# Designed miniproteins, single chains, continued (3), part 37

Each design is a single chain, and the fold is of that chain. pLDDT is the mean over its residues in the fold that is shown.

## One batch from the design tools (miniprotein)

Design m9347
Fold by ESMFold2-Fast:
Formats: C-alpha cells, structure tokens, sequence
Structure m9347 (fold): chain A 93 residues (1-93)
C-alpha cells in the first residue's frame, strides 16, 4: 500500500545513501561482484522511494544517485553511471 511505502521512505533514503557509498568503494577496489549486487539493491530502494510520494525523500534519493553516477563515471564505469542517472530521472518524474 502507498501508506506503508510512505512510512518507509526516510529509512529507504538512508539505506540508499549508505549503499551507494559502499557500491562506489566496492568499484574502487575492483569488487565487481559486490558492486553488481549493490546496484540491484539500489534499484529496489529507489523504487520504494519513488512509490512513497514523499517529495523530500525523492529529491534526496535522486541527488544521491546523481553523485554516485559521477563517481562511477570517474572510475570509467559508464554503464553503472548510466544506470544511476536513469534511476534519478525516473525519481524526478
């Protein structure tokens, strides 16, 4: 239900922010398996935030995803950067 999803939105944003930091660190270490798992988890958390209708949570999540995209692009991982940018764009709709 939308109400249950909205109640979880702040926790989902915090989890997403932490997870994105860990994904960047995993990528820097060359841990591609861990980075891939964290990408999947980021998509799930972004979906929770998107379905919440909480505009502040949505804005924070989109900003975190955009920052992660910049870091992955700096590491030469354009595919992961594109993935995060698309998630941020979907959140801002």
Amino acid sequence: SAAAIAAEAPGAVEALEELLEEAVEAARKGDHHKATLLLSAAGILASVVANSGDEEAIRRAAEALERAAEEFEKLGDDESAEFFRKLAEELRK
Scores: mean pLDDT 79

Design m9348
Fold by ESMFold2-Fast:
Structure m9348 (fold): chain A 89 residues (1-89)
Amino acid sequence: MRYRVTVRDAEGRVTEAEARDAREAARIVEEHGTYSLAGAVYGALRAGLADVVVATESGEIRTAADEAEGRALLAAAPAEQAAALVVRE
């Protein structure tokens, strides 16, 4: 099961990448964001909460009905924190 991962760091840099599984998605988030954000993403994906999830460095997890809502939630996440959008393909 593939995931598309978008990571926004605390400096406002955005990275997009594809992951083949939840473990690779978490690794991408750790590399471009933070370890705490990676843990939040991994937990949400392992729980199977939704096809579209947004996580913040503080551990807040939000689910979205579609990618457009997910991108809006990512943009609304606190700018001083790293945040990630993960879409299941």
Scores: mean pLDDT 85

Design m9349
Fold by ESMFold2-Fast:
Structure m9349 (fold): chain A 65 residues (1-65)
Amino acid sequence: SMMERQKALEELREFAREVARELKNTNDRAKRQEILGQLSLKLQEGRKMGLSDSEILELAAIAHG
């Protein structure tokens, strides 16, 4: 549980960094919406796995910044 939660958090941080790179490298509105939709679904899964609101907000900030 605790180790599984930590692994999920680390994987989601890497995913958020990849989202940030993809958003920086594309101007296509449809592709940007698809990427943001994937991020939203992954963050929802993280919440279900027990990530805190502050951890979810950190992940969203990484993806957008």
Scores: mean pLDDT 85

Design m9350
Fold by ESMFold2-Fast:
Structure m9350 (fold): chain A 92 residues (1-92)
Amino acid sequence: MSEAAGAIIEAARQAKAAGATPSASISGDTLTLTITGANQAAIDAAQQAADQAKKAGATATLTVQGDTVTLTVSGLDVRSMIGAALAVIGIS
C-alpha cells in the first residue's frame, strides 16, 4: 500500500513547509500523524492523506482540535507504516 504511505509522508512535508510541526508514532496496528501549529494547508494535506488511505483500503480518521491535527490510520501493511513513520520523523 505505497500510495497511502506516500500520502502520509507528503502531508508531513506540506505541514513542515507551511510552518507546522509534524510527528508520527505507531501503537499496535495504528499509525498516528500529529501536526501541531497547523494552518489550512496542513489540514488539507492531512485530509488528502486520509482520503488516500481509505482508497487503499485502510481505516483513516482525521481530528482537528484547535491548531492540532491528528490522523490515525490502521490496516496498512507493517512496511508501509514503519516507512511512513520513519520518513515523518526525518521530516520533523
Scores: mean pLDDT 79

Design m9351
Fold by ESMFold2-Fast:
Structure m9351 (fold): chain A 87 residues (1-87)
Amino acid sequence: MSKREQAVSLILQGARAAAEGDYEKAIALYERAIELALEAGDNRLAASGLIGLARVYEAMGDLEKAEEAYERAAELGGGEAVERARG
């Protein structure tokens, strides 16, 4: 499995963990996905992982960490996706 394919799998696993309310697991899965996406040079995929991470922090009430993750996602070219995620 390529780093990019592994990152996609981890983002999907992170989204499932977040939907189940397992925020600690979701954070770990998203952080690993972001690392692999960046190593693969896939900035758009890394931005998707960061948006997932930001939404987990919002669900936990950690708005400062959520904003940091959204800002980083926008820097990686995910600005339109960040705007959609924020509403």
Scores: mean pLDDT 86

Design m9352
Fold by ESMFold2-Fast:
Structure m9352 (fold): chain A 70 residues (1-70)
Amino acid sequence: MAAEAAARVAALLRAQAEEARRWAGLSDEELARLAAEREEEARAREAELRAAAAQLSDEQLAAALAEARA
């Protein structure tokens, strides 16, 4: 479940970023450029989050998600 938990953490963070992008009302061209830059960073971040989530217990992961929501 570690890979699934890490993917969920990454998805949650990406969902927050997408919500911010929608609210900002950026142009499609600007969003495409930022998305390309973010994809390279997101791939590195996903690997880091996966490793971190694998080290966390279910309780610790739940606490981290709750903090991210605050």
Scores: mean pLDDT 65

Design m9353
Fold by ESMFold2-Fast:
Structure m9353 (fold): chain A 72 residues (1-72)
Amino acid sequence: MEIPPVTGRTIGALRDLAGRSPDPELSRELRRAADELEKLANSPKTPENEEKRLELIDRASRLMAEANALLG
C-alpha cells in the first residue's frame, strides 16, 4: 500500500525536525509521531483509524511548532 503524498510529506517533516531538534526528548516524540502516522497510513481505512489519524495530525502539528520554536 502506497503512503498518500500529504501523509508522506508530514512523516518526512517530522523525521527531519527530529534529526534537527536539539532536545532529545522532543526528537523521540517527533520520531514516534512519524512512526505512528506511517503505521496508520499502512492500516485499513476504518473510522477508528481515521480518528487516530486526525489525532496524530493534531499532535504532529503541536510537536512541529515546538521544534520550530526551539530551532529559532
Scores: mean pLDDT 77

Design m9354
Fold by ESMFold2-Fast:
Structure m9354 (fold): chain A 100 residues (1-100)
Amino acid sequence: SSSEKRKKLILLNLETSIGLLEEFDDPKLKEVAKLLREARERIEKGDLESALKLVEEAIELLKEYAKEHPDLSLMEKLLLLTVSSSLFLSKKILEKIIKE
């Protein structure tokens, strides 16, 4: 697949993750969503290196949130696992595009 198709896949994955995070009324998860919106803008502008850094920061904030909230419901845990998996995939695709 072309670099263009891979960029579109990342943008879709980030948009989906933002939507899932917006189901939470939590300041840290709102900051994660903000980082992902900034990452989307950077990808649209062709600044993939900055986008990768923002995705990595979002992943670290999600890890911190999980450590601070051991009492999350099953649904909340599944949503965060879905977001985390999607962001990890987006990170790997970005790394491949940047190295090519």
Scores: mean pLDDT 86

Design m9355
Fold by ESMFold2-Fast:
Structure m9355 (fold): chain A 84 residues (1-84)
Amino acid sequence: SQAEKLKKAIELLEKELKELESQIPELSPEAQEKVQKELEEARKHLEEARKALEAGDLKSAMEHIQKAQEALNNARLIIIEDKQ
């Protein structure tokens, strides 16, 4: 079902968030602050996506999943740039 697919998407993004968090200690202090802000934004959207999914609001769940993906992508780009 669509709800099952969205649940799997949330779980995968939560795993990615933890993987990116594990890289924070290797970053410069400036990059650490920027990445932490993006990961906190992603965490908030994943929590809202789970609440929307539990309420049966698939449209809201998809919108929050997309915003979480954008925040995680921003965090990844900051990490890549800092390691150059």
Scores: mean pLDDT 89

Design m9356
Fold by ESMFold2-Fast:
Structure m9356 (fold): chain A 84 residues (1-84)
Amino acid sequence: MKEEKIKKLIEEEERLVAEAVEALEAGDAEAAAKALEEAAKVAKEAIKLGYADDTGVDKEEAIKQLEERTAGLIAKAKEAAAAM
């Protein structure tokens, strides 16, 4: 069941990223940022369940890297919307 839970979490992350892209295309940086934050939460759950355990990266470091990546994407989404 663990692999199935991880798969569902990854599918949910992909859906949320797609929502963020759609919101960004619509010029809604706030909706895009919210979707990216939710995607990061789902990805953290997947990491806790063992996603990327074989990468040699500690779970805490993997979560930290994910948080930094998500913060960067949110900043870019807000900048892109402000530039339009």
Scores: mean pLDDT 72

Design m9357
Fold by ESMFold2-Fast:
Structure m9357 (fold): chain A 80 residues (1-80)
Amino acid sequence: MDAEKYLNEGKKLFLESKFEEAKEKYLKAIELDPNYAEAYLNLGHVLRVLDKDEEAKEYYKKAIELDPNYEAAKDELEKL
């Protein structure tokens, strides 16, 4: 699906340290699927790398809101 495709493109860009481009891909994944908890988690990761910890915190909270059993998002929120 297109949302998953953009999530995977964002992950690849993140590994290449292309953080602004990764952010754009994750935002596009969320536009196509607003309930895509993993896209919110990955957007939080990009924002943390960009030293936007308060914004990252809000996206981790959103991922947990969409999936209350999302341990990866809970673990990241605890570090902030």
Scores: mean pLDDT 85

Design m9358
Fold by ESMFold2-Fast:
Structure m9358 (fold): chain A 63 residues (1-63)
Amino acid sequence: MEEIRKRLEEMKNNALKVYPQLEEELEKILEEVLRKAEEEGLSIDEAMNLFQKKALELIVKKS
């Protein structure tokens, strides 16, 4: 879980460099993906892909 959290935090921080206004919503997505990864046993790659998908959907909807 710690490695997954680290990877998702890096992805969130990279997105925030472009979309700083989405900090709260990206943080929520990160927490949801971490919870799902813990509950369903997602791999690092699966968790990162899920975060990217949700973040992209958010950016398209809000930007």
Scores: mean pLDDT 81

Design m9360
Fold by ESMFold2-Fast:
Structure m9360 (fold): chain A 74 residues (1-74)
Amino acid sequence: LDLRKLSDAERRAVADGYLVRGQEYILRLIEEGAPEERVLEVARLAVELGQALADGDVDRLTELIREFERLLEE
């Protein structure tokens, strides 16, 4: 996925998809009694993803999406 070739609307849609998956993962972690540090790690990524999207920082957005994929594939 090359985010630089996407429109602003398409990048937002991709980011929204990861935010939804991240929210679902946080709820699962809470239900499973996961450590607070794990929940905070996912929440931090969600905040940083939103900030990168707002700043138009495509390189940072790409890094954060990769980090989200790593966490969600666990």
Scores: mean pLDDT 78

Design m9362
Fold by ESMFold2-Fast:
Structure m9362 (fold): chain A 92 residues (1-92)
Amino acid sequence: SLDSPRFEAEVLLALASIGVSLVRKALPKIEKIDPETAKKVRELIDQAEQYIDEAVKAIREGNYEEALRLAQKALDLVMEAGKLIDEAIKKS
């Protein structure tokens, strides 16, 4: 368990940001095999990027509990996008 909301938020934010980058790199390949899934994935990572931006702002303002909540939402969306990508690849 992480002992600080700030530290936990920064870790989750880093993981979400890495995940968004990886998903964006995969999108052109997924679009070729399953365009409908690619559209859903794009919507999820666009929303995740909005939560990342809000979490960064919350950290800057010293609102670490809010940053943690936003970073967790961003990571959850990235994880959902990853699951959809995995399922699309396995069906191909």
Scores: mean pLDDT 88

Design m9363
Fold by ESMFold2-Fast:
Structure m9363 (fold): chain A 60 residues (1-60)
Amino acid sequence: DLELGARLVQHDLGAPEEVVRRALALARAGSSREEIAAVFRDAGLSPELAEGAAQALVLL
C-alpha cells in the first residue's frame, strides 16, 4: 500500500507532506526509484534518507 509507505516517510523521516504527495504521485505513475529519490533530495533530505524513502514507496 503506497499510502502506508507515505505515512512511514512522513513520520519516521520527517519529510514535508507536499514532498511526500509529489513522490507518491510519481510512484503511482510507475516512475523509477531514482526519480522518486530525486524529489526527496531536492527537498533537502540526505541522499541516504532520500533513497530509503524512495525504496519504501516503490516496494508498497
Scores: mean pLDDT 73

Design m9364
Fold by ESMFold2-Fast:
Structure m9364 (fold): chain A 67 residues (1-67)
Amino acid sequence: GTPEKAREAVLRAAGGKETLTVEQATEAAKEAGASEEEARRAVELAAGGKETVTVTQAGNAAVGAAA
């Protein structure tokens, strides 16, 4: 389902790294089925004003945005 796609998209966007940019995480959430606005909002909240998020934070944000 959508949560699995969200996690897969985030892991692929991270390319084996533990962190990715807010832009990369937002694109991964959109690929998982989130709208651009929902993806951006969820990732920005997870980032807490920073330009990067961890894979875990991005995965959780993408799952929430796509649900």
Scores: mean pLDDT 79

Design m9365
Fold by ESMFold2-Fast:
Structure m9365 (fold): chain A 70 residues (1-70)
Amino acid sequence: MREKIAAMVKAAANALLKQGASLDDVTEIARKAAEAGSPEEALNKIREAASPLGQEVTDAAVKAAEDALA
């Protein structure tokens, strides 16, 4: 469970960096997602924390996290 959340957070962080998000934004989103108690909660936290960066960036981060969960 924790290993899955860590993989999701890493995938989302890489996707955010590729989309041009700042290290500060990526670190904050990763911190919030890492606090999740489940993969579903981690996806929700990534979506919520990334939403201020725009829909395209948020969708990319969520997609990367979902792919890491599969």
Scores: mean pLDDT 82

Design m9366
Fold by ESMFold2-Fast:
Structure m9366 (fold): chain A 99 residues (1-99)
Amino acid sequence: KTPEELIEEAIELAKEAADLLASTGRFDHEVQAALVLIYVGIAKIDLKRGNLEGAAESLRLAAEFLRRYAPTLPPDVAKQVRELAERIEELADEVLKKI
């Protein structure tokens, strides 16, 4: 896969994780989802500008926030969010190795 395709995949995984946070119906989790989506927005802007390093770093920050919030989620949701965060970091690291 190209670095651009890896970033696009990581963006979709981060969006999926934000949806899982928002799905709890709790206000604090909706705020956390919005913060993840801010990093997704920054990554999309950087991708359009050809700043692959910036996009990857924003996605790593999104993954860090997801891991930080995972312990507050129901166990099944927490497991899914952690798995998504790990995959996002893997994709971001793969981008940084190719550029």
Scores: mean pLDDT 87

Design m9367
Fold by ESMFold2-Fast:
Structure m9367 (fold): chain A 55 residues (1-55)
Amino acid sequence: MNESEKLLKEKLKSLGFENVTDEQIKAVIERLLKEGKTFLDYSDEELKELVEAAK
């Protein structure tokens, strides 16, 4: 897992998503890279929606 994936996983854990899979993390990061953005460009609510969409 790269640094961006680790940071996103820790942020999601702080938001109450303790059981987020590595596949969901990778899917979110891939979406962000496609858009030329980082997870810091998104609100907590937007990040939750991205994780839920990655199921």
Scores: mean pLDDT 75

Design m9368
Fold by ESMFold2-Fast:
Structure m9368 (fold): chain A 77 residues (1-77)
Amino acid sequence: SVQQQVIQQLQQGQQSLDKGIVTSDTIDNAGQAMLTSHNVLGNQDSYQQTSLGIGYATLGNFDLGSQHFQQAIQLLQ
């Protein structure tokens, strides 16, 4: 399902942040999950948490970024 695909993308993002790895692919995949949560699933809360996760990851705060991705995943389950 589309929901399961978004969860998988967010889990991959969380795993990357937990390893201290942020690449263009990490951000692009999280960005696609964010847009799909909003545009396809209508899940505004998951969208907002994913957006915060990307923001913190981009600023180098991987712990907070990972926590926000985890919250986005929980909101989709």
Scores: mean pLDDT 84

Design m9369
Fold by ESMFold2-Fast:
Structure m9369 (fold): chain A 70 residues (1-70)
Amino acid sequence: SAEQEKKEEEQLKKFEELSKEILEKMTDPELAEKFKEAAKLQKELFKLISEGKLEELIELVKKKFEELEK
């Protein structure tokens, strides 16, 4: 429903704002890099789930799993 889409978009915007604030306060470059990657992944997952793109979601998860194994 349109209301559900609005709630998901609002949550995503709040997550973006909070992530930016946290990143600005991080003094450790390695921690900041990892946080930035985690935040990107979470945003992509939210978007794919809300759009029902299950195939793209599975492909993204596989790609990230491969990166973690290396």
Scores: mean pLDDT 73

Design m9370
Fold by ESMFold2-Fast:
Structure m9370 (fold): chain A 61 residues (1-61)
Amino acid sequence: SMEELLKQALVYAASDRVDAAIAVLLEAQPSEEERERLFEAMRKLEVSEEHIERIRRALEE
């Protein structure tokens, strides 16, 4: 499900596994609203803004 994929991506990002998070999110194809909610959750888990921007840019390609 989308919820499970987004949760997995969050766990990967929180574990500094940024490429794994990107791979899951490219398969999931979350909406803009789902992406922004995910990025906010990443910030709360102290994922760096550099990693969040890398993920954002990968999804915009």
Scores: mean pLDDT 86

Design m9371
Fold by ESMFold2-Fast:
Structure m9371 (fold): chain A 96 residues (1-96)
Amino acid sequence: MEKLLEELRAAAEAAVAAIAAGDLAAFREAMKRLLETVDRLIESLESEESKKRVNILAVALAIALVGALWEGDAEAARAFAEEAIREIEKIVKEEE
């Protein structure tokens, strides 16, 4: 579980860096990694409620990151990523 949270943080950081660089190809790769890591994280959870909460947060984050890419706002992207990951980490720790 800890390794999946580390992979999630790394993918989100890569997405933020891609937004800062205006690199659409890097952003697409980071988003693919982010979504794949979220799917694996959801599969590792036992509670249907926790799975739903993580999925909603992940979808909201994905939408926010695409919006930040469109605006060229890496600072907003970082804020969205940090908040969403914090909430996901909290849900994951509640399942321990």
Scores: mean pLDDT 85

Design m9372
Fold by ESMFold2-Fast:
Structure m9372 (fold): chain A 95 residues (1-95)
Amino acid sequence: MTPAQAALLELDAELSFAIMAATLGDIETALKSLERAEELVKELREKGYVSEEKAEEILEKLEEAKKALEEGDIEKALEYLTEASELVNETLREL
């Protein structure tokens, strides 16, 4: 396992926790996991483990999910979190 793969797997785990928390209606926990995911994406970008374009796409989905969670729109938040998770898994496949 490369350092890039390990970091992407950590990001995938945080997104999975955010999805689970949101599904259970635990908005506070979902937001905390999402904030950790945002920091991991920024670290991946800084280390060159993902392209700037891919990092921007993931961050955009996370920002939309955060907005939906803050508005109480759980269904919309889950859609954006799932899209972010799919982008992460696509990136993992390329490594």
Scores: mean pLDDT 86

Design m9373
Fold by ESMFold2-Fast:
Structure m9373 (fold): chain A 60 residues (1-60)
Amino acid sequence: SRLSPLEGAILMWLAENGISEVDSATVRAAAEALGVSVATARRHVRRLAEKGYVHLRPDP
């Protein structure tokens, strides 16, 4: 499946920051950096995880 522009931007931001596992704090930081809501970033991160592009870390 093709990535949306926001999904591509999230992957690029994660790579630029050396992030291999995504938790709730990472989602909040990505949302702030990309100028989107936390809910929007969380939805797209979930889709990226379903596609195998990212690994989700459970919140402690």
Scores: mean pLDDT 82

Design m9374
Fold by ESMFold2-Fast:
Structure m9374 (fold): chain A 65 residues (1-65)
Amino acid sequence: GPTLLEIVKALLSKELGLSEEQIDELIEMIRKGASREEIINYLKSLGLSEEDAENAYSALVTALQ
């Protein structure tokens, strides 16, 4: 079956309209040690609300643990 990361990527694409390239950039930022604030600001720059950005960040961090 799919990994937790694959499930989270699919949800971010389907529900928040993020492209595969945008999701891969987010994962790379997190892996390189970008702060929560940097990730949230990036997500908001893509048109997400603060709530959606916070939820997306939380889901990605959980999936990458």
Scores: mean pLDDT 87

Design m9375
Fold by ESMFold2-Fast:
Structure m9375 (fold): chain A 88 residues (1-88)
Amino acid sequence: SAARAEARRLLDQALVHLGEAIAAYEAGDLAAAREHLRKAAELVIKAAELLGNEEAKELARKALEEPDLLEAARLIVEGASAIQAALA
């Protein structure tokens, strides 16, 4: 369906931002890491809304409010994994 294709596109973009966040974190650029995690979480929320996946949406929303960068990344990875499972 068009919704599933769009959700996959959004998931792919979220994974790119997760990779960029990890690279920024390893380089010590915590502001850039936070910005990429914010973008990844917003993309996961949009994908979750298209699929009606409340678990993924809630995980990504929690990530936006999480001050610990590694915990925020973990929440986004769990949300992205739920979206990936829904697309299987």
Scores: mean pLDDT 91

Design m9376
Fold by ESMFold2-Fast:
Structure m9376 (fold): chain A 74 residues (1-74)
Amino acid sequence: SEEEVLAELIEILERLKAGELSVEEAKERVQELIKRNPNLSSIVENAAAVAISSLEAGDEAGFERVLAVLKKLR
């Protein structure tokens, strides 16, 4: 379901923030999620890209805004 896909994306991003996944591992998991759910690919890809780039730039507020939006959508 869409809710399960968004929950899995949130888990990937939270594990990346916690240092449990590298950026490369997080990107690989996002690509697998997109491959399994092509109808949600645009939402997943765009949200993941913004969240990962925010985290890499040290923009914690930007990262948390993406998570908040995803949590409201599920």
Scores: mean pLDDT 85

Design m9377
Fold by ESMFold2-Fast:
Structure m9377 (fold): chain A 79 residues (1-79)
Amino acid sequence: DLRERGEELFKRGLEYYQQGNYKEAAKYFSEAAELFLKGGDLRNAATSLLYLASAYHKLGKHDEAQEAAERAEALLREA
């Protein structure tokens, strides 16, 4: 189940994010977003991408953060 697997990866991303491990958080949020997209869950995909953007911003990866945020905004317009 793609949605269930996406939710599990998103939760792991949140755990890393809360620990300040933004590199691992970004990895898990990215994987969660792809699973939600494959499952047609545009809202959870967008949420995962917004957290990915936040993690990239914390890492100083501002261009990647902007790209993730723009992807999330596009998905929310379709949801």
Scores: mean pLDDT 89

Design m9378
Fold by ESMFold2-Fast:
Order: structure tokens, then C-alpha cells, then sequence
Structure m9378 (fold): chain A 60 residues (1-60)
């Protein structure tokens, strides 16, 4: 269902955010690694937002 897909994407987003926090606190992290992580988080946020809209449309 769309709700199951939303929960999966939210869980993956939480994992990416935690990885990003660890990377931000890593003194060996490169600017490229930080940028790549930020892009992954942004892409996942877009997917979650689209799924939120689809779930809302299903409820109406």
C-alpha cells in the first residue's frame, strides 16, 4: 500500500539523516562526501513528500 511505501521511505530517510550526522562529525569527511550525502537526503525527502501527497489524495 502507499502507507507501507511511505513508512519504508521515512525509515530510509531517518537512516540517511543519522549517517549525515555521523559524517558531519567525522574529521576525515571530505566536502564531496558531505555534498553527496546532502543530495541523497534531499532526494529522499522529495520521495517522502510525494508519497505524503499520494496518501492524502487516497484519504479524500
Amino acid sequence: SLKEKLEKEKEELEKLIKEGEKLQNDPNATAEELKEMAEKVFEKLEKVNKLYEEVRKEEE
Scores: mean pLDDT 81

Design m9379
Fold by ESMFold2-Fast:
Formats: C-alpha cells, sequence, structure tokens
Structure m9379 (fold): chain A 80 residues (1-80)
C-alpha cells in the first residue's frame, strides 16, 4: 500500500538521522568511556523507536535492527 511505502521511507529517514546523531557523538567525544557511548546510543535508539511507534510492527522491528547495527558499528569505531 502507499502508506507502507511512505512509512518505509520515513523509517529510512529516521535511521539516517540516528546514524548522523551517533556519528556526531562519536566524533565529538572520543575520550568517552564505552558505557557512556552505550548510554547515548540507547537514547538515540529510544528516540528513533518513538518516531515509528504508530507504524507496523514490521517497520518498528526494521528500525530497531538497523539502529542496533549502527550502534555496534559506532562502538567498534570508537575502540579502533
Amino acid sequence: SMKEEEDRKKADEIVEQARRTLERAVEGYRDMPVEELEFLADGIEKAALAKVKDMSPEIQEYVRERVRELREEAVERHRA
């Protein structure tokens, strides 16, 4: 349906916004303990999920999975 296509595009935009926010956090706070980075990442994930709360469970799961992947990439880059 058109709504599903629109929701998917919106979800992709929300994931991209989460990626940019997480990137800025990593770049700005290089001396941050990993626990602090995880705390910020948890807040970013919760904000992203709140934006898709009225979308289908499938889209909510998609956003959760993509933000989790971004969190793992950010932690790996922070440690490198």
Scores: mean pLDDT 82

Design m9380
Fold by ESMFold2-Fast:
Structure m9380 (fold): chain A 74 residues (1-74)
Amino acid sequence: SHMETAERLKEAGDRALELGLPQQAVEAYEKAIEHYKKVKEGDPEIYRNLAVAYEKAGQPEKAAEYRKKADELE
């Protein structure tokens, strides 16, 4: 299911951050978000973690964008 795939990809992103692989974390989190969008569910934590991954990847503008998206989710 899209929800199960999203959760698996989120876990892969979390693992990539732990291993110091921020670009791989970005890729995993972005794929997870695509699957979350298919079920119309938002997880503010994934957007916060994606922002951390972008910051560590040297993309502060995108990090700010995704922090804002996380704050907007209810």
Scores: mean pLDDT 81

Design m9381
Fold by ESMFold2-Fast:
Structure m9381 (fold): chain A 65 residues (1-65)
Amino acid sequence: MLSLDERIELLLKASEEEREEFIKKEVEELIKELESDGIKLSKEQIEEIEKQMREAVEERLKRAL
């Protein structure tokens, strides 16, 4: 399994659609992991997770420029 950082690096060669799909999948996986640990997430917490994931992807892409 590739680390999050390694998967983000692959996005440098990815299309816009592939990048959005990646963000969506990473957010879904993280939410499922937290819920499996008994953590109930509010809508606000889910939105914050999505924001953090998008920012992390954008930060990595920005550094590659």
Scores: mean pLDDT 72

Design m9382
Fold by ESMFold2-Fast:
Structure m9382 (fold): chain A 60 residues (1-60)
Amino acid sequence: MKVLRPTPEFRERYPVLAAELDGKTREEAIDWIMEETGLSREEAELVLNRMIEQGLLEEV
């Protein structure tokens, strides 16, 4: 099972958010973003995908 790992850049810039997402699965992270932001599942998935694309999060 792949889990999210924040990069050093993400930990530095968004320490609280990085700590919350660290070790979460993709599905757990999407659910958490929805709960915290009020975004739809589709919008939360786009946010997560952008973070991965920008090199802020890795799936390991």
Scores: mean pLDDT 83

Design m9383
Fold by ESMFold2-Fast:
Structure m9383 (fold): chain A 69 residues (1-69)
Amino acid sequence: MKNAKEYLDKGRELFAQGKLEEAVKYFEKAIELDPNLAEAYEMLSDVYLALGQFEKAKEYREKAKKLAP
């Protein structure tokens, strides 16, 4: 079965391959399944930094900080 961690792991693979748009979709699916998965928000922030979308990157970084102590 696909779970949030499986989508997170696939997103990380896609990000490492430079497939940024696909990585975003997988990280968004991970947070849809587990909205408290801090690592998914951290990775989404990193992808938006790579895309040059600094405002979105900051937003997701702050969401990750709220979820991770």
Scores: mean pLDDT 83

